# Designed miniproteins, single chains, continued (5): the designs that were tried, part 77

Each design is a single chain, and the fold is of that chain. pLDDT is the mean over its residues in the fold that is shown.

## One batch from the design tools (miniprotein)

Design m18665
Fold by ESMFold2-Fast:
Structure m18665 (fold): chain A 62 residues (1-62)
Amino acid sequence: MSPGIKLLERIAKFYGKELTFTPEAKAEIEKLSDIHPFAVFDFIRKNYDKIKVEGNKITIEG
């Protein structure tokens, strides 16, 4: 499993949120995680408009 995805899931759980990714978003995050662990945050920043928040659920679209 990608270290970047694990990091994001751990942060979401710490704040009591459920984090879900589309398969496309997972593939892009895995690419970024192979470059640098913190590069995944650049993906989030660039795709902020694709992040859907519904109560305790957060969905990141690819």
Scores: mean pLDDT 71

Design m18666
Fold by ESMFold2-Fast:
Structure m18666 (fold): chain A 66 residues (1-66)
Amino acid sequence: MSFLEKTSKAFKESLIELGYINEKTAEKLGKEILISGSMEPIIKKLEKEYKINPEELSKKIGKKLG
C-alpha cells in the first residue's frame, strides 16, 4: 500500500470515527486526497463546513499511520 493510499484510508476512518460526517462523504474526501496529494485544503473545508477540529483529526490520522 502506498503512503498516499494509507493516508487516504486513515483520513476516511478518522472522519467516520469522529462522527462529524457520514461514510459516503468520508470516502469521497479520502479519494480527493489520492487525486490532489494534499490533505490541507480538504481539512480547512471540513473545519468551516462541518466544524471539525483539525487538531483532533490530525492526531487521530497520525495514530492510524503509526
Scores: mean pLDDT 73

Design m18667
Fold by ESMFold2-Fast:
Structure m18667 (fold): chain A 82 residues (1-82)
Amino acid sequence: GIENIINGLEVVIELIEQGKLEEALVQLDLLIDGVKNANIPEEFKEQVIELLEQARKAVEQGDAEKAIEYLEEAIELLKKYK
């Protein structure tokens, strides 16, 4: 459910804050797949996926602050739908 995705994104933020970037990327990829398979409106789904893909790119570039900002935006968007 959406609650599981939100929890997973919060774990990704913790991994980034701990400097566990490789583990964060693995978990983020699983969460992106989870959103793609979620029963939520397509427009909302696309917005969340775009935020998560931007977060992934920021992690790959070593921009932890920007990655966390994108993940927090995705969490807030998911909470509004819930």
Scores: mean pLDDT 86

Design m18668
Fold by ESMFold2-Fast:
Structure m18668 (fold): chain A 90 residues (1-90)
Amino acid sequence: SKALIQAEAQGAIDAFEAVKRALEAGDVEGALKLARGLLEEAPKLSDPELAEFVRKAAEEVIRALEAGDVEGALKTVEEAIKKLREYAEK
């Protein structure tokens, strides 16, 4: 269903927005927990392309944060939100 895929894309946007807010608040541990939760939920998404995109974006955020690269993690989150918004508009 197109409506289901749009709703799932919006859910992914909301999840990445939560990661962004945690990072902006300096809560790196909270951001990591949120990103790991998003990684676990990604395979449950109905659209395989959306699932793979969310999985890869979450993995890159986790990698950046584990390396202490908060700026890189923020950039990845912002790019993911932008691309997911484009996806949700379809």
Scores: mean pLDDT 86

Design m18669
Fold by ESMFold2-Fast:
Structure m18669 (fold): chain A 99 residues (1-99)
Amino acid sequence: DKEKKLKKLEEAFKRALEEEKGLEDEEVKELEEAVKFFEKYYLTDEKVKEMYRKLLEEHFELVEAKARARLPSLSAAEKAELEAQLARAREILEEEKKK
């Protein structure tokens, strides 16, 4: 069950990251939810932690760009949450690079 969901999310995440500008709002939401999913389980599941690091390391700039493209349609609270999530993801990547 969990592995099936992780594989599906990984494929959706990679597809969203590789797409050109012009994503629909729902596709950007799917990207945000994928990032939230990985962050939620990052500290509790080693497999999710590895997949999350690999995807972020490979695609972080594109993830950040696509997430930020959604800022004009978000509330102030949602913007703060999204920026906090991106900051946490960057910290994780920087820590892995230093270790």
Scores: mean pLDDT 61

Design m18670
Fold by ESMFold2-Fast:
Structure m18670 (fold): chain A 54 residues (1-54)
Amino acid sequence: VVKSVEEAKELISKFTVGSIRSVEEVAPGVYRLTTVNGDTLDVPKELVDEVKKL
């Protein structure tokens, strides 16, 4: 699980911004972002909106 926006930004830099295919809650307060390439990134609920802006 990503612990900061900076960590999420670094991980997302390996994917094209805007290539997020789906967002789903996989555990209470933890959301999984799936890219069109099938890569996944687990983000805490409070960081989801910030990660979507990247």
Scores: mean pLDDT 67

Design m18671
Fold by ESMFold2-Fast:
Structure m18671 (fold): chain A 85 residues (1-85)
Amino acid sequence: EEKKKLEDIKKSEEYYAEILKLLREAFELPPEEKEKIEKLFEEAREYAKKIEELGENDLANLAYAAVEKAKEMIEERYKAIEKAE
């Protein structure tokens, strides 16, 4: 029982690491690749959902918050570029 809980925690941390990789990739794409960026955020949310399904609700909430914040930062960055022209 304790072993299963530790394995679930480890798996949730692996999913969180995958989310960070996807978010990094989204930040490296140019504004023209909006559809690819959106798909990366969608994939990151799927990993956050997998963390939630493992019962790691606190980590899942952090993962969802990280995805939302990254999305906001990218949208603000593109709006700033558009306004500069």
Scores: mean pLDDT 80

Design m18672
Fold by ESMFold2-Fast:
Structure m18672 (fold): chain A 78 residues (1-78)
Amino acid sequence: PSLEELKRALEEIFDEFEKKTGKKSYNLVEFILYLKEARKKGYDKEVLDEIYRLLKQFFKTKKSVTKEEALKFLEENG
């Protein structure tokens, strides 16, 4: 997947769950749950797998992630 495809999917996923939960920051367990929900909604598996591959590295040093932090991490590491 392209970086633009990853960024678009990530923004849409975060925006949807911010609307549903009122939260701006997510831990690893919540992030995995949100990726599972995105998969049910028909997001491309390769896009979701690549987002997970990149952001699992973020979670090695951080306990939670915001949309802005995730997008920046994708740009720096994608």
Scores: mean pLDDT 81

Design m18673
Fold by ESMFold2-Fast:
Structure m18673 (fold): chain A 94 residues (1-94)
Amino acid sequence: AVEAAVKARREQLLKRADELFEQASQMLSGNKAFSDEEKEELERLVAEAVALYEYMGVPVTFPYPSERTRERAARLLEELRAQAAEELAKLLAE
């Protein structure tokens, strides 16, 4: 059934988002200050996690650390929507 496949995919994406969010949270709890490289890594993790949660309609209380993070999250969200549409189309064809 298509519904079972869609549910399995959503659970997979939620697990990925949770893993990224946990990594970002661990970084925030472990360090008093970040290098520029660590800040860029944190922005990447946050942007991807936020995009995944937003795609799934899960409310997040994670503030955008910078305008760059917001722009990255917006681009990733559009890519996720496009990829999910193609994946769903393939599942519906089978």
Scores: mean pLDDT 71

Design m18674
Fold by ESMFold2-Fast:
Structure m18674 (fold): chain A 69 residues (1-69)
Amino acid sequence: SPQLSQQAVDIVSQLLAEGKSVEEIIDYLKSNLPKEQVLSGLGYLGLLALNRGDSETLRLVTKASRELL
């Protein structure tokens, strides 16, 4: 299985702790990180969404991931 970038995971965790929305986090990742790290951050958000049953976050993450592929 692909390893998630620890740096991208840490950034997502920090932005969530600061109360940033999922859309703000996705925009931040796209603007500040290389594609491979953006995909890792989106992967982490997707895992959190699946664990919480958050269908809206999962949809946003899926859309953003497709735009990068």
Scores: mean pLDDT 84

Design m18675
Fold by ESMFold2-Fast:
Structure m18675 (fold): chain A 101 residues (1-101)
Amino acid sequence: SAMAARVAALRERIGELLSELGRMTTDASATAEEVRALVEEILALVEELYALDPAAGAATAERVAGFLEGLADTMRRLGRDPARVAVLEAGAARLRELAAR
């Protein structure tokens, strides 16, 4: 169905952006603003997925929140910019709130 095709496309795009975010957050040259822009795009796609399929959206929000929390821990261990850690933690909190709806 058209809905199933859109859900699959959203999941694929979210996966691509998470891979890019992982790459950027371990890059010392990446700015907090660049990380924020990518996190906001991921959040928008997860919200769209939730609107189309609440069960899939909630499950994806939980999974993505865990991923962002893991990246924040990695950033903290590497002694990277605290502003990047704050962006990832704020994004994870917003995803946890979405999953709890």
Scores: mean pLDDT 87

Design m18676
Fold by ESMFold2-Fast:
Structure m18676 (fold): chain A 72 residues (1-72)
Amino acid sequence: LSDKEIADILLKNPELAERIGVRLVTELGSVRAGELLGEVLRNPEKAVAYLEKLKEEDPEAYEYLKEEIESQ
């Protein structure tokens, strides 16, 4: 999945995005990743940029996000 595809899936499925955001904080301890995922939903026009930032700052959280989307 590309960042553009991930952004599209999250924006079309905000309930999934909220669940993943909670798990990033509660299961991985990745508060910053949860914040960045929240920004994807709040600022859809910048969604890809926030995902690129997530990949750079927290690659483990980014892979978790990608796997959660692929598991649907």
Scores: mean pLDDT 84

Design m18677
Fold by ESMFold2-Fast:
Structure m18677 (fold): chain A 64 residues (1-64)
Amino acid sequence: NAEKQKLFDKAVEYLTEYARLLLEQARAAGRDPADQVPVPNFDNLTDEEAYKKAKEALEAARAA
């Protein structure tokens, strides 16, 4: 289903931005997160759940 593929692609984009934001936050705090950045677990999630999880992770990181 093309729409579900779109949601998954968006989740990947949000994860990429989330990782970048975490890097910038760690850099500002004087930390190197290279080996510490948690990768969200998307195993056995629907495309919709993966999208929502990635988006919420990004929003939470932005709020911190």
Scores: mean pLDDT 65

Design m18678
Fold by ESMFold2-Fast:
Structure m18678 (fold): chain A 82 residues (1-82)
Amino acid sequence: SLEEVEELARRILEERREEIEAKAKELKEKYGLTDEQVKLYTERLAFEAVVDALAKLGITPTAEEMEKIRELSREFAEELLK
């Protein structure tokens, strides 16, 4: 269900928070990324982390669930980079 995917996505993002933050910082330093580029890259990392983790659990999100994961990934990046 949408609610189950949302709960699982939030848990995955929290479990991988330090890894995603460290990777975003590494890329900013290595490639001289702007703050906007770091935010967009962090959104992508968050989204891919959730989708990959769900795939490993045998879960294929619906279109509606995918939209929710994108929304949560944007919120995650916004909060992480404050």
Scores: mean pLDDT 86

Design m18679
Fold by ESMFold2-Fast:
Structure m18679 (fold): chain A 89 residues (1-89)
Amino acid sequence: SDLLKKQIEVNREAAEKVRELGKDNPKAQELVEKALEYLKKAEEALKKGNLVEAAKYLLEASYLILEAMQASLSQEEVQKLVAEVHKKM
């Protein structure tokens, strides 16, 4: 699905931004690394045509990214990044 591929790409961009902004927060870095691993699994599932598995991994990655944002970013930074992700979807 082109939509799932786009959502994986947008979530990867969000994870990379959180990695940069939260670079001094070890918990945020750990959560981002886990999210990137799930995004890789989502992409592999999508390439195999397993849309349900891809969606599940994408959902898990999205929750981890949100946790990383909350651990490392200000409320204003979280709102800005969430709005940016929403515009790309």
Scores: mean pLDDT 84

Design m18680
Fold by ESMFold2-Fast:
Structure m18680 (fold): chain A 97 residues (1-97)
Amino acid sequence: TVEELIERARKKASEAFDKAMEAGSLADKPVLTPDQKEQIREAERLYLEAMDLFLEAWKKLEEEGESVIEEVKEMIQRAEYLFREGDRKIEEVKNAL
């Protein structure tokens, strides 16, 4: 359980970082309207917030182990929500193109 949560938090932090980098690159495309660029920048921010939460979850689990499992699960759920909101904003822009 602890090992599985560490692996999940680590992988998800990496995925969130990659998504933030992709969003940053997409925001620089000249074809985007100002509103679309704002949506992409909001997605970038959401991915970075998700990454920070996954990294914090990983750190707590490494430092405190079993005693913080429930707290870490809540942090991961919150981070996954932010990640999904980022995806939603990116898809809205892609569907408008």
Scores: mean pLDDT 87

Design m18681
Fold by ESMFold2-Fast:
Structure m18681 (fold): chain A 85 residues (1-85)
Amino acid sequence: LTPAQWEEAELALLEIEYAITKKYADRAIQNGDKEGVKEAIEKLKEIATRAENLAARSTDPQVRADAQALAEEIKKAIEEYEKKL
């Protein structure tokens, strides 16, 4: 894979990890599992930081834009989950 293909793959992986973590958080909320929600929030913060780092280092305008948008979406999700604690 080229460096650009690796960055696209990294972005796709971050999107998958976000989707899985969000699903876990939603189930934790449904079950009244506050510790599970807290664990999911910490994982979401990690994924957001990784997305921001990808946006900062990528030379591809599309990867930068998509990674930045993902980071912003995750930050909004974190705020929503924190309100439910």
Scores: mean pLDDT 88

Design m18682
Fold by ESMFold2-Fast:
Structure m18682 (fold): chain A 63 residues (1-63)
Amino acid sequence: TREQILKATQEMLRLLGETVDQLLALDQQMKTATPAQQAALEAQKEQILAQTQARINAIKDQA
């Protein structure tokens, strides 16, 4: 229904905002990190993006 689509869209926007905040926090950590630590932080960014995409896909499937 239209209501389900609107609620799904609102939840996706919330998840995107959370993802941006998490990525900004990791970027701040990278400024003082060693090269080895930077590699680990980049892996964390990829994990966050993959998790967010999976959650968005789950919401789309339920709408």
Scores: mean pLDDT 82

Design m18683
Fold by ESMFold2-Fast:
Structure m18683 (fold): chain A 85 residues (1-85)
Amino acid sequence: KEERLRELIKKIEELLENLKNGKDVKKSIEELIELAKNTSEEELEEVRELARKEGKEEIAEMADVLLALHRKLETEELKPEDFLL
């Protein structure tokens, strides 16, 4: 859904503005982490592409961070398996 992707972009933009102005930094970080957990890899990739297409490079960069965080959260849950690295 186009509206869904735009809402995700807007949410990321608002959280980034909160971080820049130092307002509710802890809460904004928690919301970014929750966004990474609750948004699929496909949706995060689409958000990144749409933001990049619209020239919102900061949002696209944040979407990349959220993608990496999403994957890392999966890996973090596999700690017992990863111990035998």
Scores: mean pLDDT 74

Design m18684
Fold by ESMFold2-Fast:
Structure m18684 (fold): chain A 60 residues (1-60)
Amino acid sequence: MEEVERLTEELLKTASPEGAKMIESARRVILNTAADPAVRPPDEEGLRRALETAKEIGEQ
């Protein structure tokens, strides 16, 4: 999903090392889920929120 890569790149530019690890983990989970043809991909807003939440968890 192009949106996941773009949002990940954007967030990584401002992330701490801990935040970056969580963002990369969340990106991997999202891409694995999106590869299942039975699962409807989340929209861009849902993807943004998931990646932002991962960053916040890593930076706590």
Scores: mean pLDDT 74

Design m18685
Fold by ESMFold2-Fast:
Order: structure tokens, then C-alpha cells, then sequence
Structure m18685 (fold): chain A 97 residues (1-97)
């Protein structure tokens, strides 16, 4: 899903200024991998760099993409119902990989 990849890249770019230089380098490599090979590419890059299981990276990035999509489509206050919808959307994004 191109939309999930674009949302992930935007979320990573927005997070980058609050990170230290080492974390920014990891994020920049994840963004490059996402632009080239989508969400799976970003997950593989993070898995290899941080030494976490690919499934863990995929789950985390799917949630991050889902949060960004929900914020763009519903820019109002984020409540508990929105949190449940984020988890549902994250599962759908992960299953599409």
C-alpha cells in the first residue's frame, strides 16, 4: 500500500529532529529503504541495524504508519476509539506486506 509507505516516511521525518545524531542516521536509512522497497524495506533495515526481529520492526512501523494515516484523515482530538482503529489499520497494513 503506497499510502502506508508515504505515511511512514512522513512520520519518520517528523520524528527525526527530536532524535540524537545516531538515531537520526538509523531513521534516515529507514526512510531511504522505505522509498526504495516500501514498508518491508524499512522494516528489514531497522531489523538489521538494531538487531530486532523482522516481525517486531514490521509491527512497530505498521503502527507508526497507521497513526500518521489516522491523524491526516481525522485531524481532531485523538481518543480511545481512534486508538482501537489505529491497531486495526496497523494489522491490515502488516497483512498487506
Amino acid sequence: MEKATEALIKALEEAKPSLNPEEQEVVERAIEAARKDGLLGAARAISEILGVPLETALNGLSVMAAVQIMREENPGPFDKADQEEVLKLAREIREAV
Scores: mean pLDDT 79

Design m18686
Fold by ESMFold2-Fast:
Structure m18686 (fold): chain A 75 residues (1-75)
Amino acid sequence: GPKLLTVEEVQEIARRAADFLADRDPKAAAILREMADRAPHTENPVSFITATLLYMIGLALDLDLMDEFNEIYKK
C-alpha cells in the first residue's frame, strides 16, 4: 500500500542529492552527506525526515533545481 517515507528512504534520497550536488554545490553536498550519515543515530525519526526534506526543498528552490530533485526522489 502507499507508505510514508522512512528514515532509510530519506537517507538514500539525501545521499543521491549529495552525489548530484558534489560538483555544483560542494558545501550543500557535504551537509547532506553528514545528515545522511547521522540518520542511523537519530533519536527522532520524524524530526530527521522533516528537517532533511525541508533542507532539500529549500536547496531546490534556492538553486532552481526542483525538476532535478524530483527525479532524485523517484529513484
Scores: mean pLDDT 78

Design m18687
Fold by ESMFold2-Fast:
Structure m18687 (fold): chain A 61 residues (1-61)
Amino acid sequence: MATAVGKGGGALAGAGDLRKHGLAERVELDGKTGQATVVAKTEEAAERLRAAGEKTASLGG
């Protein structure tokens, strides 16, 4: 199992997409920080979520 953490709307959307495709074993949303934590079935799925979160951080700070 691979765990990924993303922040922002892109990460939330990515988490939902992974869940829709059955690639997420578990999804946890932290309302206080706006973070999405996904336990993915594969490292590839986890990598995609991390990339989405990193992109948001790079643009918005």
Scores: mean pLDDT 71

Design m18688
Fold by ESMFold2-Fast:
Structure m18688 (fold): chain A 66 residues (1-66)
Amino acid sequence: SSMEREKQEKLEKAVEEIERLIDEIAKTSDPAQRSKLMKDIMKIGEEMGISYSELFARLLERKRKK
């Protein structure tokens, strides 16, 4: 269904955003900035209702494609 496709599209964009934030954490030496970025990741995960196992599987799949 079109709703299922829209949900899949939003999920992929959320995973991409989380990947970007993880990359930002790796580049920062500021503990305060790191904590803020971690909170942003957690908020995205909660809003999307993504389980840790599903998030990990999606990130691993993206890494394999690159």
Scores: mean pLDDT 72

Design m18689
Fold by ESMFold2-Fast:
Structure m18689 (fold): chain A 79 residues (1-79)
Amino acid sequence: SALEELRERLRKLGLSEEQVEEGIETVKEAAKLMADGKVAEAQKLLRERAKELASRSKAPENVIYLLMTEAAVRLALEE
């Protein structure tokens, strides 16, 4: 559910389907890092992807970052 919510939110921000799936893949990786206690590494990964996606779209970096971080935290708590 967290991943499907993220997909819809990223689509509404105007990201392409390819960019949405890149964000989802990064969130899955970040969630695994968070579950392993590597929170700083997960946050770095999320920030770099948000910056990259923002550079390729009209969506603001901080909004992408916050949405991805929320999804990653929810996934880490469910795993």
Scores: mean pLDDT 87

Design m18690
Fold by ESMFold2-Fast:
Structure m18690 (fold): chain A 92 residues (1-92)
Amino acid sequence: ELPESDTLSPEEREEVKKVIEILRELLEEYKENPEEASEEEIEAVEEIIKILEDLLAGKITPAEAGERISEIARKHPEASRRIVERILAARR
């Protein structure tokens, strides 16, 4: 049986890369407009990028990445909502 939970497909890897790019663009916008986001929101975005990079590198499983992202979303619901909205807008 294939270790499916420990391996991203090529298509899933490409999707994760696109999400990382979108979040990095969001961070650049926050640097240009520091009043748009609190330091806590900026840190939340940076932490999510790190989790996704670790997932892409195979350092953590998709399940572990999901759990860590869910914890960040629970602590920072406003940041999580903005991130989801930005990702959806960028996929138009």
Scores: mean pLDDT 75

Design m18691
Fold by ESMFold2-Fast:
Order: C-alpha cells, then structure tokens, then sequence
Structure m18691 (fold): chain A 97 residues (1-97)
C-alpha cells in the first residue's frame, strides 16, 4: 500500500546516511503524484538539505529543481525562480575541480 511505501521510505530517510536524500526525494515524489504539492515541497527541500550536508551537490541541485516545480504548482513564481537559481549554483559547484 502507499502508506507502507511511505513508512519504508521514512525509515530509510531516518538513517542519516548516503541513502537519506534519495529516500526524502522519493517521499516528495509520492506526495507530488497525490497532488499534495505542499508536502512534496517540504520533502524535496529536506532532500536538498541532506544532499548538501553530504557534499552531493548534483543531487541537491536536482532536489531544488523539484522543489522549484512545487512552488510553481503552488503559484509562487518568485520562490520557484529563486530555487532554480540556487539549483544552478549547486550544479556548477558539482562540476568544480
């Protein structure tokens, strides 16, 4: 069931390790697919923060782009643009030597 999938992803997210950002992104996708854009946004932002803390700037950039899409769906175009800019900055950082 969807509730069991969410519970499994929440348990993975709670590990605080390399799997945590991907699990948080997965929870965000489930809420997005349900049309719960506010909850999807919350989890995509948590995914980006967890990825940044691990130094995974490519994944953090991806999660911020997903979060930007949620702000767009919620009608907050200014915050959507702000997160797109932050995602681009992190993507560039992921390509630095």
Amino acid sequence: SLDNTLKDLEEVAARGDITTPSALDGIGRIYRDQGDYEKALEYYLKSAEAAEKLGNYELASKSLRNASGMYGALGDDEKAKELEKRAEELYKKSKEK
Scores: mean pLDDT 86

Design m18692
Fold by ESMFold2-Fast:
Structure m18692 (fold): chain A 79 residues (1-79)
Amino acid sequence: SDNELMAKILEKILKNEKDPFVQSVLQTAIDLVKAGASLDEVVKAAEQLMKERNASGRQQTLVLSSMGMIEIHLHVERA
């Protein structure tokens, strides 16, 4: 399923992440995906967390790049 694939991609990204805040956002994303959330809902939740915690530009880029990688992989794996 798309949610199983998204969870696997996020877990791989999280394994290589060094920023504790980005790790926490990625873990929240994994939990949401495992609960059945769509990519759009996960992105919205991540954006809300980044806004509430005043995430740095670097942290925002790392999170959004991770979401972009999921979108690319979903398109490639379904082709």
Scores: mean pLDDT 84

Design m18693
Fold by ESMFold2-Fast:
Structure m18693 (fold): chain A 116 residues (1-116)
Amino acid sequence: DLEELKKRQEKIDKKAEELAKVKSAEELVEENRRLIAEMEALVDQMETADAATAAALGAQISRLVQQSTILSKAAELAGAPKSEIREFAVRTTALAIRAIGILLDKGLALPNAEPV
């Protein structure tokens, strides 16, 4: 379990390091803002979706949460302000909680948090 968590952290760190080499802090912050806006739109779609569509959207949001984490790490490595990184973490967490609530209200299982 600890080894599995370590592998997940190493994968995130490696992807973040590669992004920080090819994109500026400003580009990474902008990309993360757009991705969070996409997550907000998907969560809004879940509110009116049937159970099957809500499950698919929940899985998509889970993937976008992982991507936002990678972008935040890359932006921090590229020199973005810690205050902006914290703001993104708060917004992403709130969206994840809202999506989980919708899935539970529809009697659905939570999406797998592990990237495949």
Scores: mean pLDDT 83

Design m18694
Fold by ESMFold2-Fast:
Structure m18694 (fold): chain A 86 residues (1-86)
Amino acid sequence: MAKKKEDQEKIERGIKEVEKAAEELEKKGKQSTPEQSKAYFEGAKTARDMAESARKNIDNAPIALAAIAMGLGAATAYEIIAKNLE
């Protein structure tokens, strides 16, 4: 109720962080082997999908924050997968 503006600002900041992570993965994918590129681009796609989900649910702080956490987690997980593919 009264916290809507503060929650929206926090969510928008989180969304921008997820989108920035997706952009960095896309840059790494372009410079990597074909197998690594696949993992990087899948991570970027998942992060962007989670950022979009957070935007659609900006009025539902728990759902939006969960989507942001999932987006950041996916970006990290796919980066680890890409690194293990060497």
Scores: mean pLDDT 81

Design m18695
Fold by ESMFold2-Fast:
Structure m18695 (fold): chain A 80 residues (1-80)
Amino acid sequence: SPSPRQQAQQTLQQIEQLLDQLRAMVDAGAPASDIMAVADQAHRLLADLMARFPDDAEVQARIERLVLELHDLQAQLLAQ
């Protein structure tokens, strides 16, 4: 089985891929419902990581950055 650290890294990579997808969808003018579905998936994965790795400063710092990026993308959607 993957180690807890390896699991965190895999989930962080998955979230980063979802944010890349969200950026592409926003830039392409995809339907808001489709964008929100992907954003909700990213939010769930971020919440899970925060719950599982509360004492890991590096993981928490990466989560904080990804949360900020996700919020910026959602704000951009609301401005369109």
Scores: mean pLDDT 85

Design m18696
Fold by ESMFold2-Fast:
Order: sequence, then structure tokens, then C-alpha cells
Structure m18696 (fold): chain A 67 residues (1-67)
Amino acid sequence: MVEASVDGATAVLRYDAEGRLVLEAELDGRRIRAVLDDEGVWHFSAEEHTALAGGAAGNALLKWQAA
């Protein structure tokens, strides 16, 4: 488990039982979850998509993908 802070949001990175990378974060009381698949695509919930589209967390994920 790795904890990271990006643009004021706390995010936790972990591997699931299948070895896939999972991002879990909390923004404005909402639980954000994304799973990276074998094609390098992130799969977000509806709440995650709404929170990420709303600003700093979206920019942080783009920067994280670019790294």
C-alpha cells in the first residue's frame, strides 16, 4: 500500500487480489475508486468521474498517468 497526496486530495494505491493497480481516494466526503486494467485503461465509478471532472483530482490523475 502506498499513500500519496495530490492537489489536496489523499489517495491510496494498492494491488488487488488479481494484481491490478487500484486507486482509492476521498474527496469532499466521496469515495473515489479506479482500477487499472491490462490495457492501461482506468475504470472509474460514476461518483469518481464526477469528482475528477470537477478539478484538481482530474489534473492530478493526468499528471500521475504522464509520470
Scores: mean pLDDT 58

Design m18697
Fold by ESMFold2-Fast:
Structure m18697 (fold): chain A 74 residues (1-74)
Amino acid sequence: SGEERSLAFARALAELLGLGEVAEEFEELAREAIASGEVSPRLRALAEQIQAAWDALSEEERLRLFEEAAARVA
């Protein structure tokens, strides 16, 4: 499904951002949020951490990581 591909992509991106140690927790909490419609404070904190790491990158770095994450879930 599109949601499963989005989760796999988000996890790959988190791992590429150096957040591999929390990537599994993020994926599991995100899957639970999709199923329940409820976003936990922990999921929100992890999403903010991933967003901050992404926002710290240059445009060229973002493109490179996006392409690598897409390749991993293809």
Scores: mean pLDDT 84

Design m18698
Fold by ESMFold2-Fast:
Structure m18698 (fold): chain A 74 residues (1-74)
Amino acid sequence: SLEEVKKEVWKLVSEAHERAIAAIQAGDRDGLRAVRDELVKKFDELIEKADPESRKLIEETRARVTAAFDALLA
């Protein structure tokens, strides 16, 4: 269901957020890039198996989190 997809997306974002904070606190720019790349890969995997409604939500969230990471890495 879309609600289950929202929970999975939230879990992925929350886990990535914790890892990103740890990398930032450590001054680990390579680690921050790795978190971004792993998150993007996991979103792409979700998109491959998603229904059209869920796919749109995942793609929109992917774009937002990617932009946020790119801003942090700039």
Scores: mean pLDDT 85

Design m18699
Fold by ESMFold2-Fast:
Structure m18699 (fold): chain A 78 residues (1-78)
Amino acid sequence: IQKVADYLKSQKSIPLNKIMKAMESQGFPVHIGVMTHSLFSQGRLDISVLATTLAGRAINAGVPIDEILKVLEKAANS
């Protein structure tokens, strides 16, 4: 989780739409509560909070942290 947070803080301009799309393309669980998704789409939710939540769900589903970082790096570069 700390690696994900450090990466995101170094990439302050990562577009939220690219992150969500990259996570979905890898089959990671991106379903979050309707309220959380609404706040995120309105720009009211901090990107680090969303990324931590998505990473936590993926880790609980058995996805390695390195694969999560790879998806985030791809999102930042696309």
Scores: mean pLDDT 57

